# Designed miniproteins, single chains, continued (2), part 103

Each design is a single chain, and the fold is of that chain. pLDDT is the mean over its residues in the fold that is shown.

## One batch from the design tools (miniprotein)

Design m7578
Fold by ESMFold2-Fast:
Structure m7578 (fold): chain A 82 residues (1-82)
Amino acid sequence: SKKELEEVLKKLEELKKKIEEAVERRDWDALLKYLKEADELIQKYASKFTEEQFEELKKLVREIQELLAKAARERGLPVEEP
């Protein structure tokens, strides 16, 4: 479980870097693809982690979501409002 969490966190960190690069390139199709990949990773591994381990994952996901929201606002793309 802990090793699996570290692998998922590493993949999400790599995904965050790719999102930042896509924002610089104005590649909005890539941004949507990376969001989908992040959601799929989280859904796949959610049941395999303890509550404490899942908190680390949630924090990184929130950082990714905030980057996407910021990029969308700066470029005039629609953002999902809760």
Scores: mean pLDDT 69

Design m7579
Fold by ESMFold2-Fast:
Structure m7579 (fold): chain A 57 residues (1-57)
Amino acid sequence: MPAPSEIETLEQTLLGLRTARGGRRAAGTWTPEADAALDAREKEVKEKLEQLKKEEE
């Protein structure tokens, strides 16, 4: 079992956030508050991911 790196964990988190947003919209459970929360979370994850990738490269 390979242990996921922090980068891999963040990439999986980002994928999960995108899936959750799409699922909420498809299911009709979407709200502006939920979308804003997902946007904020995605931004934080992307910023950390870019910083870590910069450190690795």
Scores: mean pLDDT 74

Design m7580
Fold by ESMFold2-Fast:
Structure m7580 (fold): chain A 115 residues (1-115)
Amino acid sequence: GLMEELKKLAEKIKELAKQGKLDEAMEVFKQMVQLAKQVPPKDHLDAARILVDVVDALVEEAVKQGKLELAKEVVEMGREALMELLKQTENPEDIIKLIGLLLRQLGLLIELELK
C-alpha cells in the first residue's frame, strides 16, 4: 500500500543521506513528497511524522556538508507537503499534532537562516 511504499522511500533517503549522497537522496525525497500528498486522510498524521523524520535526516547531512541552501529547500518542501495534508485533515487532535509539526519546521527554517 501507499504507507508501505512511503516507509521504504523514507528508509532509502535516510541511508543515502548517511552515505553523503545528497543529490540521490533529494531525487528520492521529491518522489516521497508527491506520494505523501496521496495517502488517505486516516494516514495523514503518520505520513507527516515520516516526512518530518526524513527532513531532519536530510537537513543534518546538508548542514554537515555546508549546503545551507539545500537544507532550506528540504524544509520548505516538507512544510509545503505538511500544509497540503493539514488542509485535508478534519480530526481535531490530528490537526493540533500537524500544526505542532509545522511549527517545528518553521523553527528549523529560522535556525538555518541564522547560519
Scores: mean pLDDT 87

Design m7581
Fold by ESMFold2-Fast:
Structure m7581 (fold): chain A 81 residues (1-81)
Amino acid sequence: MVLTTATSVYNDSELAREIAKALAETKIDEPVVALILDEGSTDDSVEIVKKALEEKGFKVIVVKSKEELEKAAKEIREEIA
């Protein structure tokens, strides 16, 4: 089973660190696809979240707009069909 999760990240390195910590402490039985919407971050917040997800076995896709997010979700759906 392929599961997709989506999260939005914007210039919040403190929140990104908390997300990374929570992911490190969470048991995930099967890797899933994770989508990250980067709303124009200029700090390392997106990289922090991406690394944490990849360390848990997620395939991470970073998109910069809602249109890219919708396109990525559609492509994932078609790839697993």
Scores: mean pLDDT 66

Design m7582
Fold by ESMFold2-Fast:
Structure m7582 (fold): chain A 100 residues (1-100)
Amino acid sequence: MEEKLEEIGLLWAEYLLKLAEHLGLKELDEVTKQMIERALNSREGAIEVGRELVELSSLSPEGLIYYLKKLIEMLEKKIDDPEERLKLAKEVAKKIKELE
């Protein structure tokens, strides 16, 4: 369990950093920055962030890992086509439901 929570915390930090880059944000707000720092500075901090995200999302740890990996993939590919975005959203929703 702790290994999955650590992975979630690290994936969330990666997602936030890549999202900021994708949106061309020069600076992150202090709350977002502190969350990233908590996740990246220690294993305990990553686990804490992961636990908070599982509680807030009401998803299983496996479902949340899958969801975050797909969000990161979408940002890396710069997918802006509405039809492709909708297709990916449906695939993600289906997989999350299967992992619950």
Scores: mean pLDDT 74

Design m7583
Fold by ESMFold2-Fast:
Structure m7583 (fold): chain A 76 residues (1-76)
Amino acid sequence: IEAAEREWLALPPEVKAALEALLKLEVAERHSSSPLAEAMKAEAQKTLAASSPEAIAEARRLLERLKAALAAVLAE
């Protein structure tokens, strides 16, 4: 877990921004009825629109890796 934090700190700023935006979209999906969820979704969409396709692709790979790890733990 601390190793994941070090990987996070080493990521390029644009990949970090794209990953944060993708995470905000995931959180907003679970809280779709709240004004906070709507604000997070709008902010995330703007960040992704400004991001390069390469940064989004890398952030998406990291998000899928995190989701797969969480799913494996929860499946137990």
Scores: mean pLDDT 72

Design m7584
Fold by ESMFold2-Fast:
Structure m7584 (fold): chain A 100 residues (1-100)
Amino acid sequence: NREALEEGIKYLEKALEYLEKGDMEKFKEYAIKGALLAMHSLPDPELRLKAAALVAYLLKDFGSLLPEIIELAKKLDLEKVKEILEELKKALERALSLED
């Protein structure tokens, strides 16, 4: 699981970097990749829900999602997405430190 945690951190760092640069296509690509790895790697159900909502928001696709995910995704904007990406990155870093 170490490789998945490291890859997730790397993608979230790239997402935050591209958001700062205003590269929205690269931001979305890395944010989705990092959030998906966080959803599968993190045990915290609240963080997994936030990651799922972030992916739904960026894809603009709500068609088969749980109501709770759709509700949260509708409340998101770029500032809240940035906050979630930072939370997910910190959670993955904590999980990685526990693998040692």
Scores: mean pLDDT 82

Design m7585
Fold by ESMFold2-Fast:
Structure m7585 (fold): chain A 92 residues (1-92)
Amino acid sequence: APTPAQLELDIAVALAEIVRALTLKYGSPELQKALLPHLDAFIAAAEAGNLDAVREATQKAIEKAKSLGDQETARLIERVGEEAIRAVEALR
């Protein structure tokens, strides 16, 4: 069976993939162009267990969402990032 930390990381990755899918479905072309590279970087960093890269990708995605006036997407990315950071830290 997977460890609790591994399940938490899998959940964080799944939530990021949901944010990515919702961005593609409902986001403006500007939001999609701004967020998708950082969401892809986040997913890759989380899967690799790279805490610094998860933090960097999360902050860049939040800044891009806020710069486009999308406070709800920024808040969602912040929550997903916090979950991924906790999961990666728990693997120590």
Scores: mean pLDDT 76

Design m7586
Fold by ESMFold2-Fast:
Structure m7586 (fold): chain A 71 residues (1-71)
Amino acid sequence: DDVQEKLYERLKELLKLYEEDEEKAREKLTELMGADKPLDDEKFKEVIEMIRKQLELLEEMKREGRDPDTG
């Protein structure tokens, strides 16, 4: 479950980066999406919202002791 762990860590890092430095988070997210230019504010916020929801789901599964991917 290395992929799942890496994804969780990446999403958590991005969300934390967004809180600390929105500009840096945008750059990181742009790289992850394979884009050559910074994301538009609207798209960036939408993607952050999606990341937040995904991270909440993963964290809830962790609290419950359930894995999203059994491998």
Scores: mean pLDDT 72

Design m7587
Fold by ESMFold2-Fast:
Structure m7587 (fold): chain A 68 residues (1-68)
Amino acid sequence: SERERLIAEVKELMDKFYEAKENKDLEGMRKVIEEIRELARRAPPDWRARLEGIAEQMEKELEKLEKE
């Protein structure tokens, strides 16, 4: 289903983000944030809010790492 596909895509992107974070790969983190936002644009309205929330959380983590 479309929902199952979205869940799988989000999980893969979250895994990529936290791998990039562990490696302090700022460019990799930015790339994943952009991919989450692109996914949000294509997602059903109820999923857009969740995906935007995930992207906002990721940006906060990126900002913390940039300040180190």
Scores: mean pLDDT 83

Design m7588
Fold by ESMFold2-Fast:
Structure m7588 (fold): chain A 78 residues (1-78)
Amino acid sequence: GADDLAKAYEEGSKIGTELYEKGDIEALREEALRLAAQGPLGRAAASGLLDKAIGMAIGEGNSELVGRVQRIMREALS
């Protein structure tokens, strides 16, 4: 239900924070693609992960990372 999707998004957001802080954008990409392949709950988690990573990159003024994460989002969620 909607509550399950919201929880998946929140869990994805936590994963996104951890992977972004490690600076391993390839690991972030691989996890987003893996989650997105798992159906609706996985897509919600991938969305949370990628939204958080974009937000963190914007907060840091890192336009190159914003562009990289936006490309991952299109790849994973298209």
Scores: mean pLDDT 88

Design m7589
Fold by ESMFold2-Fast:
Structure m7589 (fold): chain A 68 residues (1-68)
Amino acid sequence: SMKKERAKKAQELLDKGTEASKKTLAGENTELNSRIMKEYSLAVQYLLDGDEKKAEEYREKGKKLEEE
């Protein structure tokens, strides 16, 4: 089901944002983790709005920040 697949993808993005938020609260690389949280939050918003292309763009930005 497309609804189930979208919900799973949204949850994965939310989990990534939540982990970045937890690191920010713990004082770990606060600026970087705040940016990661923002990018994944935008990815979730665009995914829920049906803009899959923008959702993927912001997911990739978040992932790139996690790799640096």
Scores: mean pLDDT 84

Design m7590
Fold by ESMFold2-Fast:
Structure m7590 (fold): chain A 74 residues (1-74)
Amino acid sequence: SAAELSKASGLSREQASEFLRKIKETKGDRKKLKEWAKEKGISDEKFEKAWNYYLEKEIEEGVKLLVEAVEKSF
């Protein structure tokens, strides 16, 4: 959620919400997200924390989807 991302990254709740929206709009394009962060005055440190949080959640979901795909294949 935006609140969890805000706590993990130090982004404001509004910035965290916009970050999640931009992830969906850009389909996780790091370069486009970095450009957005620069335009919003978000520091590199906060961006990296937000990006790493997103990657951790995507890896978790990806592992879950891979397990489900393997189970459905047998």
Scores: mean pLDDT 77

Design m7591
Fold by ESMFold2-Fast:
Structure m7591 (fold): chain A 70 residues (1-70)
Amino acid sequence: MSDVLREHSETLRKLSKELDEKSKKYEEMGKKYLKEGNVDMAKKYFEESERLRETSKRLGELADELEKQA
């Protein structure tokens, strides 16, 4: 059965983990700006963190689907 699907699943899992790490970094930056009273910058970092987290989750779900098809 398709080894290509398993390879793609592994790649998506790695990307998912990288985006989750980025999301956490942006969340910490948002918290830092919020503590400094810079609400505008905090909002931008929190919004980007959430987008990265959502993308990470979707990539993880796609990886799971590809593993089931392989």
Scores: mean pLDDT 83

Design m7592
Fold by ESMFold2-Fast:
Structure m7592 (fold): chain A 69 residues (1-69)
Amino acid sequence: SLSPEEMKVLQDFGMDFHKIFSRLDDLSEEEAISKINEVHDRLVQKYPQYKELLDSLKEQAIETARRLL
């Protein structure tokens, strides 16, 4: 089961990711990937102990963006 802190990390990532994805039709693939990288960098700085989880979420987000664009 996920800890409350892991759930918070997932929520913070999900909120920022949703903001990017709600605007995908206004973004190029390069712009979408750049914004996903910015979210990842910010959250790794805030939650360095969850870097592996955030790296996994970043890869999934980029793959999803590429499939939709």
Scores: mean pLDDT 84

Design m7593
Fold by ESMFold2-Fast:
Structure m7593 (fold): chain A 100 residues (1-100)
Amino acid sequence: MLSADEVAEMALETMERENVPEEILEKFKEVVEASKRLQAGEELSEEELREMIEKAREVLKYALELLQRTKSEEALLLAIYVHDVLETFEEELERRRKEE
């Protein structure tokens, strides 16, 4: 059974192996850390959520391009992971916007 942490680790290894730009790797790491903070019940600001959404979208775009080129299971898992995290940030932003 793969945990979210194990999927994130596999995604990082895949991105490093495929020579993904350091800029995209850094965005992915920030997105993973922000996702863990939300799961731990930490309150992220609306500005932080918007920044993480934009970073997650850029990483997802790259993951989908990687999946199309490699057709690997690891690239598919990366795309699924980033998509799920992006949806979580978007849902949290909508919730925060309605509370303000």
Scores: mean pLDDT 78

Design m7594
Fold by ESMFold2-Fast:
Structure m7594 (fold): chain A 62 residues (1-62)
Amino acid sequence: SLEEAVQRIARKLNEYLEKAKKDIKEGKIKPSDVSFEISYENGVLKATFKYGDKEIVIEEKL
């Protein structure tokens, strides 16, 4: 289900969110350097998490 796919994405992203929080506290990146986008296209739920020069993409097929 969509809800289950969102929950799976959230769990996977939690590790990167914690890294981003630490890097912000250490002054390595600014809050404005962090962005989160979720999209749904052609039966695929895609979450893109960007921080600094890093981009993490997680896809869940529905």
Scores: mean pLDDT 78

Design m7595
Fold by ESMFold2-Fast:
Structure m7595 (fold): chain A 98 residues (1-98)
Amino acid sequence: MKIPASEFTKLINEAAKEAGERAYQLTGDKGEANKVASAVGDAASRTYLRYLKEGATKEEIRRLADEAMQEAIDKVSPELAPVVREALRKFAEKLIEL
């Protein structure tokens, strides 16, 4: 069964928003929150594009998200790396449950 594009898009947007909100709660800085939201959104979108291109399985979604996570972590402050990791793991888990 193929994951619907609408559900994938919804989960990408939710992951970015939740990550940005958590970053803002931790820092009080809108700039840091925007960086985290963009990094997570980009990583989640890259996971989706690779999933479509490669015909990936549910097991592969975790690997694709983990690979995208490395680049996302490099784009944010070290203190916010756990926020990025949590958002992308939650994103992958929600996709696997579909």
Scores: mean pLDDT 82

Design m7596
Fold by ESMFold2-Fast:
Structure m7596 (fold): chain A 87 residues (1-87)
Amino acid sequence: SAMDKIKELIDQIKEIIESAGLPEAAEKFEKEALEIVEDESLSKEQKVQGLQRIFHELLSEYGSKLSKEQIQQIGKLLGEMIDIILS
């Protein structure tokens, strides 16, 4: 299902953040991303805005601890989630 694919993408992002030595940041991202994507009261556009917000917050707090390649990979996976939500 679309939700199963979204959950897989969230798990992949979590693993990238954990591999950077940020397990608490990874758990926070997973929790917030799932809350957004599973919230039936939110429109597709609101879910996209929520995901972009938590990504921006991750980069603001932990961007200096993530490699450029890790940031690019997370951004790509986030983009794939957004594409699924907007389909």
Scores: mean pLDDT 90

Design m7597
Fold by ESMFold2-Fast:
Structure m7597 (fold): chain A 64 residues (1-64)
Amino acid sequence: SAAAGERAREAARRAAELGDGAGAAVSTHQAFKHGDREAAREGAEWAREAGDEAAYRVGLLSAE
């Protein structure tokens, strides 16, 4: 579902802007779960911009 992936990307970006690494990771996971790998990758980049801890959490999700 492209729409669900797009909404997850928006949520991940917003969470990253607020410095919420956990929120960004959860939103990125939802994008991946809906089969939108591109949205998941972009979410990881946004989480990285939020800080090292946020980027690390998203990285762990992507690595598993």
Scores: mean pLDDT 60

Design m7598
Fold by ESMFold2-Fast:
Structure m7598 (fold): chain A 90 residues (1-90)
Amino acid sequence: ADAVIAEIERLAEEIRASRDPARQRELLERLRRLAEEAADTLPKEEAIRVLEAAIDALQRVEPSLDPELQLEAASVIVSLATRLAVLKAE
């Protein structure tokens, strides 16, 4: 989990630093895929930690995104939050 969380935080910082919407989109998609893959492959406790870290990171960087990408980020946050809720209910 720690290595995945570190990569998520690194991607979030790169999104925040980027002024290029195309680059922000690529990084957002990479962060999303990383979080989803970790949730599918890691033990439940580690998957929960990764999803919480990803949601927090996305919420922090959302205001730095291009307006069109803010809607995509909001959709990703909802998707990851839904997955987190399901895992916690099991």
Scores: mean pLDDT 83

Design m7599
Fold by ESMFold2-Fast:
Structure m7599 (fold): chain A 79 residues (1-79)
Amino acid sequence: SEELEKELEALREESIARTHQEIKDYLKKVVEETNKLEKEGKAEEVFSKQVGAAKDFYVNYMGLSEEFFNKALNEILEE
């Protein structure tokens, strides 16, 4: 049923929105922690490493698209 497929898509979108927010919350925490290292010139290195690890987890382990992860990351960096 096309109606059932749309309902499943809506549930998927809700799950995706929650996952998106969780990724944003995690990345915000990474930004806050790495900002404390800015004075030592290590903020960018630690941030890149933590973002890389998060991307590996969400994209390679959880099967999310790279575009989906990058959207969450860009929203954090633009806020």
Scores: mean pLDDT 80

Design m7600
Fold by ESMFold2-Fast:
Structure m7600 (fold): chain A 95 residues (1-95)
Amino acid sequence: MEEEELNLKEGRAFATYLKTLPSISAENLKHMLQTRFPRLDERDPKELQALRNFLLGMSEEIPAITEADIEAILAQPSIEAAAEYLAGVLKKALA
């Protein structure tokens, strides 16, 4: 599987998983982002592209995650800020 297709697939799977959870926390999202994209705080272009594809996959399962939300998440200066933004989007989408 191409790397792009893998990140899209993993994003879809993660969004499906989030729908099964009783709550979504920024700390849990931060842990996931740190584990999957450890160089994201360094703004590594490969990690940013991988995260973009992952978020696109999530948006297929949770359509309330817009392209503007994806760009806003990618523009965040740190993993922590990106996780907090994503948590806010998900809380609105799954409320």
Scores: mean pLDDT 81

Design m7601
Fold by ESMFold2-Fast:
Structure m7601 (fold): chain A 67 residues (1-67)
Amino acid sequence: MVLSEEEKKKLEELVEKAVELALEMDPSLRDRREEVREIARKIAEAFDYSLSPEQIAKQVVKELRSK
């Protein structure tokens, strides 16, 4: 999928919203904020950016809790 610069900015907003939601779901992840962001970005990309911020946040928390 080819993303424009505007679409990339909207995607970054999606990822940042997912990060904030993940940190709300599990406050212990605050010291791992950059890792949360990296995982959220990878999840969003893997699903062609079709997931909601809430769905991405839930998956990030699941992945990090299983480590």
Scores: mean pLDDT 77

Design m7602
Fold by ESMFold2-Fast:
Structure m7602 (fold): chain A 110 residues (1-110)
Amino acid sequence: SMLTPQQALERLRETADEVLARVIANPDTSAQELFDFLAARWLEVLDGMSHLPAEVQRDILQEGVNYLIEKAKEALKEGKITKEQYEKLVKAVAMAKIMALGELSIREAE
C-alpha cells in the first residue's frame, strides 16, 4: 500500500504514541519487546514509502524518531515514566533506527 509523506509521518507518530502508552501502562515491558514492535512498524512504513526517494524516506523516519523522543522526554518530565523506562525506550528507538536505516540502504543499493 502506497503512503504519501504525510500519511507515513502520521503512521510513525501513531506508533510513537502507542509505544509510549504501552510503557506507561506496562512499566515492565522489555527493551526487546519495544524494539521488536518499533522495528516491525517502521519497516511496514518504509514498505509504504518505497515509491518515494530514499532521502525523503530517511527524513520522514528521522522526524518520526524525533517526535517519539520529544514525547518520551515530556512523559519523563511529567513523571509518567521513570528515568530507567526512558533510557530503555531511547535504547530501543536507537536500535530500531539502526535496523531501519540499514534496510533502507540495502533497498537503495538493490
Scores: mean pLDDT 89

Design m7603
Fold by ESMFold2-Fast:
Structure m7603 (fold): chain A 92 residues (1-92)
Amino acid sequence: MIPEVFVNGKKIPKEDAEEIMEIFREAHALTDTEWEANPIKSIEFIIKKEEPLEEAEVIINGKYKYKLKDLKPLLGEENYEKLLEIIEKYKE
């Protein structure tokens, strides 16, 4: 399955997209009642130039919206920092 990961509407390279998808799959605690039954098909990050990366919006399957900072407890600190390092490459 081709991972669909976007930063500010731009599709990111396969290697980084697959790593982000794996981080979210490892976070089984993200399966809430609104998207639990649906596999993660796409992830979009909306990063505003004038805002900290932690304030970025995360959109799963084009429908479920979270703030990146609110996902930290669910992803765990190590995977959260890794995620920040990946998406910062595409922030601009």
Scores: mean pLDDT 74

Design m7604
Fold by ESMFold2-Fast:
Structure m7604 (fold): chain A 90 residues (1-90)
Amino acid sequence: MKEKIEKLKKEIEELIKKLEEIANDKSLYSEEELEKIVQELVEKLQELNKLTYENEEEQKELKEIEGRAQLLVAKALGISEEELEKLLKE
């Protein structure tokens, strides 16, 4: 379990780094590549949530990671965090 959680966190951080690069220079990636990165990030965050939902400490860390990811995705897409939250709730 611990190794799987740590591996997912590393993969999520790599995707966050790519989103940070896109947020700083939108010409580096196509819209299709951005959508793929966002989809992979969402899928990995969902898997991490399923593995950690009964662990309060891991859930607090996940909430912080989700917040950072949400900010960067919104910035990369050029939308507000509120618009992104609305899209994710559907």
Scores: mean pLDDT 75

Design m7605
Fold by ESMFold2-Fast:
Structure m7605 (fold): chain A 72 residues (1-72)
Amino acid sequence: MAEEQARSIVNSLENAGVKMSEEAREAIIKAIKEALEKGLSLKDVFLKGSEAAKKMGNEKAAETLQKMSDST
């Protein structure tokens, strides 16, 4: 399910050492879930997550998601 996949992606960021507030974590999960439900490519899914992270002020999460997009 899109929510489960979104949570898995965000958990991979935490496992890579990216710290997030609960509010930032849920905002990023929501953005990724919505992108997945719209059928966007994984590249665009990571970009939407990066945009949400930037809006929440989490530069490390935004940078990490952008790098994941670039490598996809």
Scores: mean pLDDT 84

Design m7606
Fold by ESMFold2-Fast:
Structure m7606 (fold): chain A 70 residues (1-70)
Amino acid sequence: MAKVIIAPTVEEAKKAMKEAGIDGHLVETPLNLSKAIELIKKGENVGVGAGNDGSAAIVRAEAEKHGAEV
């Protein structure tokens, strides 16, 4: 099952992934929100620096829709 970690910053997401032993992509939003969504749809492990509440909500909804563990 794909894993998606959502944190306020990319650095916090990177740390959380490392502590959990998860290898995957790191994406900063909102700038790269479309890339985060594409990777989640492909079932990739993604650490997301959300940047704001709106981007965090969109990433969480997409992750849950595609059966990712958040």
Scores: mean pLDDT 79

Design m7607
Fold by ESMFold2-Fast:
Structure m7607 (fold): chain A 76 residues (1-76)
Amino acid sequence: MSAEELAEEIQRRMRPLAEAAGASVEVRAEGDTITIRVRAPTEEIARAVGDQAKFEAERLAKEAGLDVKIEVIAEA
């Protein structure tokens, strides 16, 4: 699994949860860094969705054996 494939998988898994919360999630791979951008109606929702996305991203990266950095940008 490449960093780009990991980014696509994270976005696929997080999309239903984010949409149910009224939020959006965009995941990009840049070199060895995966950036997860969360946009939500409130800071509370942005933080909650961002925390879940980071947890899933770190778990998936570990399972895939990828040495990537996970960065989360939460915006309301």
Scores: mean pLDDT 83

Design m7608
Fold by ESMFold2-Fast:
Structure m7608 (fold): chain A 83 residues (1-83)
Amino acid sequence: SMKVEKAEEVIERLRRIAEILRERGDEEGAKRLEELIREIEEALRAGELDLEKSRAYVLIETAEKLREIGDEIDRELEERRRR
């Protein structure tokens, strides 16, 4: 399903962002992303994405927003490396 495929892609990206946050010392940010990943993974395992589409969609959209924040952090880290 489209929801499952999108969630899997977002989970992969969020895992990478969590590692970046940990490297920069943002332990709280990394923990929040890890918790969100767990929620999405559990929803997929329980089939909640098929049963509660509205809730699953909110989780996926929230994950997308966090991914964008992570992209901003990635860019900041790249700027620091260039100096």
Scores: mean pLDDT 65

Design m7609
Fold by ESMFold2-Fast:
Structure m7609 (fold): chain A 88 residues (1-88)
Amino acid sequence: MLHELRERVAEKMTAGPSAEELRELARELLETAPDDEFLQDVAEFLLRLADVLEEAKEKGLPQEEVEKRLQELATKFQEELEEKYEKE
């Protein structure tokens, strides 16, 4: 399940996700496992990505800039997840 989530987030970021799609994923995670701190962190990250897309729309940022910001946020978040949930 978590591996599928990681895969879906990566796919959406490379395919040009909409803010609504990211918010849908975040809400699904919070509803499915509200007590899971890991999934809560992931959901917050997805909401942060959606905010970036909304801001980009308001400010007229170019598509390439938005994609770059999304990838940078994903890389930083992945590092934080590995540090916090390093169990392997």
Scores: mean pLDDT 70

Design m7610
Fold by ESMFold2-Fast:
Structure m7610 (fold): chain A 68 residues (1-68)
Amino acid sequence: SMHALEAARNALAGAELALRTGSRALAQVSLHGAKEALEMAKKEGDEEGIELAERAIRVAQEAIRRAA
């Protein structure tokens, strides 16, 4: 399984790409990944992973909002 920090970085990258490209599908996948990364980071006590996962959630939600 991926480390929480790596999962959070991957989710953030996907969310930022979704925001740039207007891809609702990528934004939704990235939101799901970010939420899973957040749960892993909380279990691991990974503060950096928590911060990045929360950022990925915010970016993914913005990407969903803009993909209308």
Scores: mean pLDDT 86

Design m7611
Fold by ESMFold2-Fast:
Structure m7611 (fold): chain A 99 residues (1-99)
Amino acid sequence: SELGRRAEESARGGAEAARRGGEGIGGAVGGAAALSGGVDAGVAARIGGGEEEYEKAMEYGSKAGLAATKSGPGEKGKEAGKKTEEGLKKAAEAAKKGA
């Protein structure tokens, strides 16, 4: 439960940073923070869960990372932030289930 909770917190932090960055001129910075959160969630899932949970967390984290790289100012940045948030949320759920 501790690893899952920590992964969820990391993913939430990354999602919040991506959302803030995507809405402003700091979209690239927000995207980088979101990528870090996704990686942390994937690592926690691998340590705490089985191979299935790890693969799911890595898949969702990878999708979130790709969405974060499309972060930018304006409406496109907002869309990227939403997709990053959704991906990290699913990665966190996979990590939480494994831990």
Scores: mean pLDDT 56

Design m7612
Fold by ESMFold2-Fast:
Structure m7612 (fold): chain A 108 residues (1-108)
Amino acid sequence: GPAKVTVEVKITKTEGDEYRLEGEGRSDKGNAEVKIEGTARGSTGVGALMQALRKALEAIEEALKNGKEVKIEFVDPAHGASLKAEAKADEPAVIARVEVHFDLDPPP
């Protein structure tokens, strides 16, 4: 069957009203990789970032299903949000799991 990819996404509050999104995914066989990076400002920016993440995951799933590479960029200056995503698979793969973690406390 197709390789199974788990994608883990972490959203961290950095300073003031700023947020960082970091996402990584890999297949059990190492034949597929996903990397996602994003930033947002304020709660409205986080909302826009989450919408961009959803769209990116849909495009990643389509590319992985076909064993292809994809690079995606979303920029929403009006909501202070941006997201970049890259995915590559050497064979057909499926996203089996997506985990999103919110760490809204500032780091020490």
Scores: mean pLDDT 82

